# Designs tried in a protein design run: designed miniproteins, single chains, continued (4). Part 45

Each design is a single chain, and the fold is of that chain. pLDDT is the mean over its residues in the fold that is shown.

## One batch from the design tools (miniprotein)

Design m13552
Fold by ESMFold2-Fast:
Order: C-alpha cells, then sequence, then structure tokens
Structure m13552 (fold): chain A 63 residues (1-63)
C-alpha cells in the first residue's frame, strides 16, 4: 500500500502529466511515467493501482 507522502507525490505527478498532455494521455502511459518518476517498477503501479491511489488522494483533499 502507498503512504500518504507517496499518494501526494503520485497525485502531483499525475496532475502535471495530464496538464502537459491536453490532447490526452492513456492510463497505461500515465502509470508508466508516474512509476518511473516515483522510482517504482511498472508492476508496482498498475493502471488499477494508479486509479485507486488517485481516488484515495482526491477523497482526502475533497472531503
Amino acid sequence: SFSQEQLDRLQAIAGALLAANPDGISMGDLARQVAAALGLAPEQLTVDKLAQAIQQANLQKSA
């Protein structure tokens, strides 16, 4: 599972990548780039895990 610090960093990196790609970025490409930026192996950050981590970070900031 991810720590709060890792979730915050993940959300910031994902947000920056989405902003840099206004025409869109695939969830697979997003997951690979976020994993690389966090120093994680690709299998440690699958598309499903990325989606769950983003949802968790959003719940903590929006609730």
Scores: mean pLDDT 73

Design m13553
Fold by ESMFold2-Fast:
Structure m13553 (fold): chain A 58 residues (1-58)
Amino acid sequence: IATIVANVVKLVALRGSVTITVAASAAAALAAQLTAAGLSVTVTSSGSTATVTVSKKA
């Protein structure tokens, strides 16, 4: 997860936002770590998967 967080931080800095599809069970942990890294995180659950939208915090 730490590697994913680092890569997402870089992508958000370059692109402004990143959307990741993960297992619903993993979404909470990923969202918590991205929020701890100072990013704005929105999680949308879709059955067994979740879409995590990450953007630069204003």
Scores: mean pLDDT 76

Design m13554
Fold by ESMFold2-Fast:
Structure m13554 (fold): chain A 72 residues (1-72)
Amino acid sequence: MSEEETGLKAAEAAKKADSKAAGAAARYGQMVGSTTEEGRKAGLEGARKAAASKDDKEGAEQGYEGGLKTAE
């Protein structure tokens, strides 16, 4: 597999994963509900851990923040 082909495939997967990572992180953010500083840190760390690349990390972080915002 060529470097160029691998890079393109990774970029496409990252863009698709951004939506999935953001959705999963948002749900996780809602579940932890910002009850504690440790809970928020663990949730964000979990979202980042689910991200495979730099693009995924941004999506996961935004999703997590959105989830916390909508948590009641």
Scores: mean pLDDT 53

Design m13555
Fold by ESMFold2-Fast:
Structure m13555 (fold): chain A 89 residues (1-89)
Amino acid sequence: SSDVESGTQGLIDTLRRAIALAEEAIRRRSRALLDQAEALLRQAQNAYDRNRGAFDQATSPAAQRMRQEIEALIAEGRAAIERARRALE
């Protein structure tokens, strides 16, 4: 696999876990779970930023769809964390 394909699987898994933890933080009223969700989202964002050159050079339709999926999941993760922050106030 290309570096883009290899990195994308890890990023998608990390982002999905961050979203799940943010939702769990609301359900359990847990600041610790929210802190974990925020840390995972930050980790995934940093990993995406480090791999940006590989993503920019990947012109295959599959790689472009995977990039769009990562960007959508980052947006969803930010929204989930914001929702959890408001719920825990």
Scores: mean pLDDT 82

Design m13556
Fold by ESMFold2-Fast:
Structure m13556 (fold): chain A 100 residues (1-100)
Amino acid sequence: SLKDFRLYLDLLDIIQKLEKGEMTVEEAADRLIELMKRYGISPEELAEAVARILKRRYNDPEYAEKILEKTRQLIAEGKSDREIALEMAKLVKEFIEKKK
């Protein structure tokens, strides 16, 4: 759908800015929270969207699963949306660093 495509482009922009060093992990987390509010999606739904990009765009299904598992763990631990977004941004940055 057009909404799913716009979310994809917004997430890809965050990933690319993290890769270029144009965005900090903290700034990326703030943007992820804004996307959750804008698109009306949960942290798990956001993690699924990020995981889909890592699988299809970056061909890394193992790291995609790692992000999903970590997000589910943090939700089970009662972590806030901000704490979950920060950890998600951190994992995306670790993924980028691993690929270099």
Scores: mean pLDDT 86

Design m13557
Fold by ESMFold2-Fast:
Structure m13557 (fold): chain A 61 residues (1-61)
Amino acid sequence: KKEEIDKLLQEIQSLVGELRRLDAEIAASTDPEKIAELQARRDEVRGRIDSLLEKLNEILK
């Protein structure tokens, strides 16, 4: 149980780190095509975080 929670937390932290890097890159970018690409990747990463958070929530209940 604890090892599974630790694994999920580490994966979530990694994805949150990637999300923050993408947000910073979007803020620094002036190219609309690049911004659109980064936003699409951000949405993908967010979806993965949400899925892992739901799994973590079920384990913690």
Scores: mean pLDDT 82

Design m13558
Fold by ESMFold2-Fast:
Structure m13558 (fold): chain A 100 residues (1-100)
Amino acid sequence: SLLDVVERNNRQLNALLTQLLTQQASREELVAAITRLYDRFIEELEKLDPEAAEVARETKERILQYFEENPDASLEELILRTLLFEIAMSAEIFLLERQK
């Protein structure tokens, strides 16, 4: 289901971000990892719900924009902001599903 896809993505993102934080990964590694995860997530959502896919695409763009606008932000700050965007996206997708 749509909600199962969102839940799986949230688990994968949390695991990925924890690993990157523990390894003190570079900004470039974080950007590449988030881009790959979101691209797969968006592709999967497009097959189920194009509106949910658009929310995920907009969220990806907001995350990357935040990174570009905050070049001096720490890895910890970038990860925290990514998690906040993810929570907001999940809530928005759940609201879309509820309206059907």
Scores: mean pLDDT 88

Design m13559
Fold by ESMFold2-Fast:
Structure m13559 (fold): chain A 55 residues (1-55)
Amino acid sequence: SIDELVAELKALLEKKFSPEETAVYMRLVEHERATLPEAEFREGLLRAIEQVRAE
């Protein structure tokens, strides 16, 4: 689900980045969730998860 993908991204960010950096990133994620179509938001989440894993 979208909520599971958001939770996974947040967990990955918390492992690799500071709390402040994670909070800024998650605000951008929530803004995109509000403004993008669900399909585009989902694809963006999957891409972000892959990029954060690669860091």
Scores: mean pLDDT 84

Design m13560
Fold by ESMFold2-Fast:
Structure m13560 (fold): chain A 120 residues (1-120)
Amino acid sequence: SMIQQQADKLAKQGMDLLKSGKDVKTGIDLVRKAADIYESLGNKKKAADLYIEAGGILSKQKRYKDAADLFKKAADIYESLGYLGIAAGLYLGSSINYGKAGDSKRAAEAFERYLELVSK
């Protein structure tokens, strides 16, 4: 659809900004807008996968808090879809990145979510 094409354009623009490292805040905002559109279209997995890709780029750039926030968003979506194993891995990734950012409280909260899912 035209809406899907607009979301794809926003996703590409956001990812290009993140990869360049120039305007990271705008890059994250565009990724979130694209993900929101994908979710509104029922393409929740595509929204989560976009958050995973963006989080990975941010983590490599040592933007650990931003990476952790996006991995948590992806984890919440995958959990809502019933993909508990994928969600657990993403909560663990979020926990590690919050820990690297020095956010011990959010790291512990994400790790507790990981443990809850792997104990099921």
Scores: mean pLDDT 93

Design m13561
Fold by ESMFold2-Fast:
Structure m13561 (fold): chain A 60 residues (1-60)
Amino acid sequence: SMSLEELRQKYFETNEKVVALMKELEKASPDNRAAVSEQLKKQIEEGVKLAKEILALERG
């Protein structure tokens, strides 16, 4: 399993990607909007999953 330090680093990187994708979505053409939106959704879901894993490890 991934270490707590590795999970925290991945969580930080995932949040950076979410911010970048939000900026990209604001500037997206109609042709690209659906693809950017889907990628943003996946990164948000990954961030939530990582946050839950970090909290579980910090308490156990």
Scores: mean pLDDT 86

Design m13562
Fold by ESMFold2-Fast:
Structure m13562 (fold): chain A 89 residues (1-89)
Amino acid sequence: MQLLIQLKEALDKLDDVDPSVRKNAINLIVEIVSQLSPEQLEQALPLVLFRLGESLEDESQSVREAAVNALVEIAQTYPQHSEQILEVL
């Protein structure tokens, strides 16, 4: 339960005016996702992929690079979800 609340807070920070906050939020999302149970991951993954996909078009190059790295790391960690991740990249 607490991990899903932390994930929501991290996702909300993707809309921050400061690109450093958005970049840190992406890194935090990856860390939280790695700690989710399979059931929690199944629930959260569609929203996570959608939001990280939006970050691929971010104004900041550092945020876009963080989003690419995050999606690649999630794909490598959860190859069973690689098809969903490839649709975003």
Scores: mean pLDDT 82

Design m13563
Fold by ESMFold2-Fast:
Structure m13563 (fold): chain A 82 residues (1-82)
Amino acid sequence: MKPELSEEEIREQIAEARARLAAVKAERAARALTPEEEKIFNLLVEGVEVGIEVAELMIEGKYEEAIELAEKKEKELLEQAK
């Protein structure tokens, strides 16, 4: 197993992931997307946002909330993908 990172190092990685997500959203805002491309892009972005939120909850020891959020959002994303 990889050595466990400090909570501060994990929070730094989450912050970097959020910054990358913000850059991706800004890039989308600069592009003229078709409705289909926009739908796919929004689903991908929402998936990444859920992953970040689940990771933050897990770091805080809120494992039950993390699992519930992941399950709820997976169902919502699958419904949107129809």
Scores: mean pLDDT 74

Design m13564
Fold by ESMFold2-Fast:
Structure m13564 (fold): chain A 107 residues (1-107)
Amino acid sequence: MTVKELDKMSLRDAIAAIVDEITDKLNLDEAKRKAITDEVVRNSLIGFFEGKELVEVVPALFEKNLGTNETGQGYIYNALKKYSDKSDEEIEAVIREFFEELRTKGL
């Protein structure tokens, strides 16, 4: 997955693609992946309507600091913690690995 691929997707499709890559590494089923995607999309939209900039809430959103937006990574972390039985250490390691790969391949 690259930033250029995410740039061509809708917000939901970009979030789904990110969640699918992260949840594959955590071996989560399709129902959990869907629940995580739906929560990240909902929280990203809520953040936007609360007067937050989109770049602050969704790391997949185009044009500024993709993969380094702490707020968007926090939404993904919280959704994974809520819908999976994985440890905090395992979730943090997979999120970190994914966004480091995205930064490297996105250039």
Scores: mean pLDDT 68

Design m13565
Fold by ESMFold2-Fast:
Structure m13565 (fold): chain A 74 residues (1-74)
Amino acid sequence: SLEEIEELIEKIKKSTDLEEVYKLMEELGRLLKEANVSDEIEKLVLQAYLYFTAGKREEANKLLDEALKKLKEE
């Protein structure tokens, strides 16, 4: 559901544990596949994941915010 996705994004943004972030990002990807979201949203989330792995947390969080905004507009 949209509510579950929003909750996961907030948990990801608040977590300081990278292992937790990766686990939550995997769960987010699974929910997005189940929701049949647009390719644009999936690409934003994938890029956010790559930014987390590169240590670019602020940029990753911005991409997650963009993905959530687009989800609410669908």
Scores: mean pLDDT 84

Design m13566
Fold by ESMFold2-Fast:
Structure m13566 (fold): chain A 91 residues (1-91)
Amino acid sequence: MLQEAERLAREIEEMLNGDGPFDEEEVERLVRELARALLEAGFPVEEVLRVVEAAQREIYRKKYGGKLSDEEIERLAREAVEKWRRELEAE
C-alpha cells in the first residue's frame, strides 16, 4: 500500500516539475488515486486532505503560471480540498 502511494506521489511530482506538456486532468486523476492509496494505508482523512491541498496548489501554479496571485491559488486549493473531503467521504 505505501509503495503504491510513493509511486503515485513520484508520478505527480514528475508531471508538476517536468518541462513537458501538462495534463491537468491526468494529474488530478493521479492525486485521487494517491488519496485512495493513503486512506487504504490507514492515514487519517485530515492528513490525506493536506496532501491533496499541497498537490492542488502546485497544479494551479502550473496551470495559471503568473496569472493568479499566491493568495488566489491558496484560496482555490482550499476550495478544492472541501470538495475532495465530500468526495472521499462518499467513496
Scores: mean pLDDT 75

Design m13567
Fold by ESMFold2-Fast:
Structure m13567 (fold): chain A 83 residues (1-83)
Amino acid sequence: MYKAIVAADPETGKPVGFGYVPADDKSVKVGTLIPKSRLAYLLPEVTSDTLPVLAVSDKVYETKQQALDEALKLFATTPPLKL
């Protein structure tokens, strides 16, 4: 099972990428730094090798595709990180 994630630009706090993680990966929470390689999508202007997790889905999904569909919705609706 998988959770949806959204990542922020560390400089601006704006959503810049999304992906999925295994639901049993307890290391991934809001504020965790993740390698950009873990993201399914990332805006091409992002040069950072690691990005903070901005949002994690409350629900778990059985397929990667279901988690990605939720990640896209979260990416579109998650506000920028308030500094």
Scores: mean pLDDT 81

Design m13568
Fold by ESMFold2-Fast:
Structure m13568 (fold): chain A 91 residues (1-91)
Amino acid sequence: MEKELVQKAVSLEVAASLILVGVKWEVDQGKATREDIEEALKAVKEILEELKKILKEAEKKGASKEAIEIIKESIKKVEEYIKELEKLLEE
């Protein structure tokens, strides 16, 4: 259970990172539309909500401090990815 929740959290963090990197590359190439950035932001926000659910489940099931900290770090990284996507919308 605990290992599975940690693996799921890390996988979601990686997915969010790939969305951000892909959108940044498309923006740099002049290929991204505002709609593309908005859809990416929506997808990364959905990933953040899933990570928050994983954290609540891990806490409810009495996961280790180490597992909880890894999940919290994944949440923090995805929140930073959201901020970077929001900055792209301001340009």
Scores: mean pLDDT 87

Design m13569
Fold by ESMFold2-Fast:
Structure m13569 (fold): chain A 65 residues (1-65)
Amino acid sequence: STAMIGAVLRLIGEALEAGEDIEVKIEGDKITVTIHGENKEVARKIIEEQKKLFEELGAELELYE
């Protein structure tokens, strides 16, 4: 959905602004995020903050390092 795409773009934008390197994979209602950046704690905080939004949109957010 458009809302889902917007949420993913926001997540990527916030991670990039924080200097984090992440990979995002979208498979239907499943969003997989892999963290490659040096400040993984900051990336985790951004992802956790957005997790509630994704759940409200009917998506499941899965995190890998």
Scores: mean pLDDT 72

Design m13570
Fold by ESMFold2-Fast:
Structure m13570 (fold): chain A 83 residues (1-83)
Amino acid sequence: ALARASDEALEAARAVARGILAALEAGEPFTARLPAPDEAALTALEMELAMVRIDATVRGIRFEIRVERRGDEVTITARPVAA
């Protein structure tokens, strides 16, 4: 395969996912900004976020996660949703 995420990009995706889950468990919002990833790095981020969504849902946490691509940056926001 020619498409590859750097180890740094994969580490960043995992760090964002861990931060989101920890924040949601604490009932706190989370925001992260990443430099424009290539498609492989974006796919890695989306997969890590999908795992966070599953884990939070299984734990009964209500949440909203938004990923916005704008120019040379990706902004990920996560927040708990009040009942």
Scores: mean pLDDT 76

Design m13571
Fold by ESMFold2-Fast:
Structure m13571 (fold): chain A 108 residues (1-108)
Amino acid sequence: MEVRTSGRAVVAAGERVSALVKLKGASEEQAVKAAKLIKERLSADPRLRDVRATASVEGGVGKVAVSAVAAEEVRTEELAELIARIAKEAAEEEGLEVESVHVVAAPP
């Protein structure tokens, strides 16, 4: 599984972070279930609020677009590790493999 970060190294409180999770060979139903699990588990982390996850499938590749607001200052690499771990666990529950996770902390 490839894990990448882009943008700022640190996300300040109140700033938005985005992530894209790519799933190998996912059906729409599997991608939707994985997105729901990712949202539920990330919402349990006290560093994140307003967590959203949306699923789509293009050419047999599942995509989960994640968006969240930092509740406190956090390093982008720590969020990438968290999101990658949760994405892998959610994908495994649906019988899927994670191809990549890309976390973006863009300037405001």
Scores: mean pLDDT 85

Design m13572
Fold by ESMFold2-Fast:
Structure m13572 (fold): chain A 78 residues (1-78)
Amino acid sequence: MKEELRKKGEELEKKGKEYAEKGDNEKGMELYVKSAEYYWQSGDVKKAIESLEKAAELNPKYKEGLEKQKKAIELHAK
């Protein structure tokens, strides 16, 4: 169900935050990206974008990837 996917996203986002707070930016970024995937699958576009933005904050190299991912999400489905 969509609720299961959303719950998975929430759990991964929480873990990402915990790792980021501990200074494990690489693992925190991975968890935020995975969280965004689950949010996207659940249809929560806003949460998916927010998780990608948090991932970018932890790794500046991801900034370019984030811009492309956000644009893809914002593009009208056709």
Scores: mean pLDDT 76

Design m13573
Fold by ESMFold2-Fast:
Structure m13573 (fold): chain A 102 residues (1-102)
Amino acid sequence: MTIDELIEELRRIGAEIVEAGRKYGVPDDLLDSVRAALDTAIELIKLYKEGKVSKEEAIRGLEAVRDHLRRIRELSTHPELQELLDRAIEVVDKLIEEIKKE
């Protein structure tokens, strides 16, 4: 996948997390935290592509997003939400690897 395809997949997963969260009555604060983490990952890649952040800074920021998503995953009790968070973490890992190749 290209970086742009990974960003679109991350946006898709984010929408699915919000829908699953509403279905299971997940607290809005937790869902907002997930959305903020994913939005941070997308914005960080945009800033990297625009030359506004270094490769090393982009990687560190994406690793921080990944770690935050892992913490949220540990707090989740719903299998569907856990699976979606695992998919989001996988996409962030793929974004880190694609940036490392550049």
Scores: mean pLDDT 85

Design m13574
Fold by ESMFold2-Fast:
Structure m13574 (fold): chain A 67 residues (1-67)
Amino acid sequence: AREYDLRDPGAALAELAADAGAPVPDTAGLRLAGIETEGDRLVFTFEGDATYRVTVGADGRALAVEA
């Protein structure tokens, strides 16, 4: 299991992107907009200059980051 500090959305998104093998986006001004479940996965939505959706697997590791 992996923990992300959602009190710091910019740091959380940077770690999620790195874990997914995606380029780390600009995290300035980001906020966590929502968390939803898709089967055995979690989807985090971050908002700032763009909207980012991050898919996390059942093992707690990031699978994808979409802008």
Scores: mean pLDDT 74

Design m13575
Fold by ESMFold2-Fast:
Structure m13575 (fold): chain A 55 residues (1-55)
Amino acid sequence: SMEEIKKRLEELEKDLAVLEEMLAAGKLPPGWSEAQLREWLALLRRSIAALREKL
């Protein structure tokens, strides 16, 4: 269970880093608006925080 949480946390943190770099560079994923990217970043940060609380 803890190992599964750690693996999921690592995956989410990698996703967060990629999307933050895209936002900082002003490069959006195909079909995404800046507002959608910012909202997704907020959701990822919330998910990461929730998983850290379980460790």
Scores: mean pLDDT 83

Design m13576
Fold by ESMFold2-Fast:
Structure m13576 (fold): chain A 77 residues (1-77)
Amino acid sequence: AVPGLLFSLFQQANEELGLNLEQGKLERLATAYTIYKQENPQSVADEALAQYVAGKAGLLQGDALKLLQRVEVLKQE
């Protein structure tokens, strides 16, 4: 299960960045993000995390990085 708040933040970032990713990819990305953070508690929204979630969600690494960085900004609001 994907936490509702985290999924909504990825949906918002997807809309703001104009990436037009389907909801299934956003769910897979949010799930992969959660798993990676649980295994790597000291990780930041960097290239390594972007590469991991891009592979799991079927995204370009650059798009994954943009989404991750935007979500980190939104989490501070």
Scores: mean pLDDT 79

Design m13577
Fold by ESMFold2-Fast:
Structure m13577 (fold): chain A 99 residues (1-99)
Amino acid sequence: SLPKMTLEERNNATVEEIIKMAEVEADELLRRYPWLAGVERNLLIASVALGGFARSKEEVDELIKKAEEMAKEYKTQGLNDFAKRIEKEIEAARKLLEK
């Protein structure tokens, strides 16, 4: 699962695979921390897909902004596979927030 994936495996994941992995991790977090049930499910999954924690849409929007800055930084360093991964994580989060 997610904590056991290599960075290379994560970099090669599709948007759909990122969403599925984030759903599994969010469900595990909710089982372990039941007070997270107060957070809207798709919002929780979106924050997990971005590698962060957010309780509101505003906080997810801040995570997206940070992710966009990180993707740009990876591109300036020639780390295009890492940049593409972050861009796919942003796309996954945006798709979840459209529901």
Scores: mean pLDDT 81

Design m13578
Fold by ESMFold2-Fast:
Structure m13578 (fold): chain A 92 residues (1-92)
Amino acid sequence: SEAKEVLEAIEKVRSEFPNLSPSVQLQVEAARRYAEDVLAGKKKSKEEIEEAKRILQELLGASEEEIERMLKIFGENGLVEYARALERLAAL
């Protein structure tokens, strides 16, 4: 399930940053719930997918090959929501 893989990625971020402030922890939890809800019912446009790829390149320094691998693992919906969750964390 793409939803499960995206949620596992969010949980890994939480595990790798155990000393996140309470406000950041609340934002991570909100992003997790939002990702779960969106992955259950919506298709992503090509423009949203391309934007997600740009976000991953900027925030993680991910190569095009790494992004294509993530797309295969997470699916289109999962990739978009993972990128959005990371962008929200980076904006805090």
Scores: mean pLDDT 69

Design m13579
Fold by ESMFold2-Fast:
Structure m13579 (fold): chain A 78 residues (1-78)
Amino acid sequence: MEEQEQVIAEGLVVEEAGDVTVSGTVPVPAGTPVLVEALDEEGRPVAGAVVTTDAAGRFSATLSLPAGTYTIRARWNA
């Protein structure tokens, strides 16, 4: 299976450590597992959650992030 990737948000600024809810849509069937990761400015994953998609390919994940600037990406198998 080929790994697929989609950037959900770039330059997300977290001013104080806490929980951030991120939502996105990927072109996959309902119930597909998706790994949602927050990447720091160096491209290192600092938080992640595995969620499943709904019938519209929508997902939502809550990530606990320290203060910083992040890129949020979703990864799944095709």
Scores: mean pLDDT 80

Design m13580
Fold by ESMFold2-Fast:
Structure m13580 (fold): chain A 85 residues (1-85)
Amino acid sequence: SIDDFVANVAKDFNLDDAQAARLRAIGRNLIDRYGVPVDQVKTIIGGMAAAIRRGVTLSDAASLQQVPGVGPRAAAMVAAIIQAL
């Protein structure tokens, strides 16, 4: 499941509970509200986790577009989800 994927990614990148919860919410919303395929969501979540571990702040579409595997369409969706959280 996406929840299991986020748990594994959070462990691998040593993310805190708040960071892990945020990625889980993003992943679920991408699948449930936007119909993004699970494999694409895993790529997005993995890229975001790696960027967070490097100290990158991911808050808007412009910063999200810098993440490998996140195109402008996906960046806009994630930015909208973050604004709603």
Scores: mean pLDDT 84

Design m13581
Fold by ESMFold2-Fast:
Structure m13581 (fold): chain A 81 residues (1-81)
Amino acid sequence: LIGEARQLLGRALALARRAGDKEAVKKITEALDALSQGDIDSAIESARKAYEILKKSSDPDSQRAAELVRRAIELLEQEKE
């Protein structure tokens, strides 16, 4: 689950970079860093902040990134249970 969430966040990071959404890039990077430290709660928090930023954008890459981040959050919440 963590490995799959990491891959989804990595894809979302690439899309957010293409969209030029610097704040979303920062939050996705914070989520990936938290996962590297085993901090699932902080990873979920940062990913949720990224999702809120991305879903408000009209950019199609930001909207695709939002969907990937949402799926990553679901997997991380399942791992936490």
Scores: mean pLDDT 85

Design m13582
Fold by ESMFold2-Fast:
Structure m13582 (fold): chain A 60 residues (1-60)
Amino acid sequence: MKLTPDQQKILDALVKEMGLTPEERAKLEKELLNAKTVEDLVGIALRVIGDEIDRRLALA
């Protein structure tokens, strides 16, 4: 399935803000394709943010 315009905007925003690699972008795109509700989209965004926080904490 193709991403919806909303899913595409979320993907592009997260890639830009979190500095995701092409590999991470591809993984996120697959997760967004499985998201059918707004709750799923929010959950995916929160997980990506959590991964960035964990990365920063691992450096401390």
Scores: mean pLDDT 74

Design m13583
Fold by ESMFold2-Fast:
Structure m13583 (fold): chain A 69 residues (1-69)
Amino acid sequence: SLEEQIEKLRKELVERLVKAGLSRETAEEIAEAIINGDTDRAVRLLLEADNEEAMKIATEFSRELKALL
């Protein structure tokens, strides 16, 4: 189902952000913001993290999510 695909992508995004150096708490907050379409919150959290790899990961994920919707 679409819900199962989104949940799988959410978990993959969280794990990739953690691997890039973010805390799990911050990674989960960013993933939720992106999935909920809260672009302002996602951008704020990414800027606070100040992590180029995390920004790249989040940007690629947003592109993938839009392709599903």
Scores: mean pLDDT 83

Design m13584
Fold by ESMFold2-Fast:
Structure m13584 (fold): chain A 85 residues (1-85)
Amino acid sequence: MVDEKEVKEALGLIYLAIGNLDLERGDYQGAADSYQKAAELFVEAGNYKLASEAYRNAAIAYRLSGDEEGFKQAEENAKKYEEKA
């Protein structure tokens, strides 16, 4: 049986790695999108610690891209899931 939680965590880690690569190459919008996708997958997997970390990385990437609304939403989500961790 395929473990849905395990698959979502694995996909989250892949998107986290993509976000890290995008951030290193200066693609801040791509990094923010990838980190946010990783965070959403970690939330679905119930891994709130990784979700909060991914949302913090998304917030940094949004701020670097000039997306103030994206920054605010990612920061709020990071705090929310940090409290659940």
Scores: mean pLDDT 86

Design m13585
Fold by ESMFold2-Fast:
Structure m13585 (fold): chain A 68 residues (1-68)
Amino acid sequence: ASPRLLEAARVIRELTGLSFEEALALAQAIALGTPEDSLVRLIQELRPDVDRETALEAVRRAREVLAR
């Protein structure tokens, strides 16, 4: 994976507790332009204990990393 994808996955993991593999797949989905609502739903399906605010923050922070 690219260094930006790895960093985005790290950020997602820190905020959501997702596994590295789950976080990396999510980072790739963000890079492909998957809609924010779909990404938030995916995070909550994988980790039901993660609220919408935390999931949104994870997506936004990962997007910032990928936009560099």
Scores: mean pLDDT 85

Design m13586
Fold by ESMFold2-Fast:
Structure m13586 (fold): chain A 100 residues (1-100)
Amino acid sequence: SLAEKGRELAEEAKRLAEEGKGGEAARLAAEGGALAAQAAEAGEDPEKAREAGELAAEAGLLAAKAAAEKGDRKATARGAGAAIAGIGAAKTAEIAARRA
């Protein structure tokens, strides 16, 4: 499912960010957040979409922090963008879950 794939990418992004690989982590967090958003909009398993969005947001923030420590401005912005997208996906899914 889109939500499960988004979660897998977000979990890998979090691991890469913890290893200091902020640029790669930001890219995967953005991809995971985008999949979580697509799952939330489609109404696909709202609880899993919410979890994927929350993980993408956490991974995005960690990626932005790791990238900023290395002076990578583009990756820092990408990680921050992934965090915002992940939060949005999680909220969208939470609203869908309350209606389902």
Scores: mean pLDDT 84

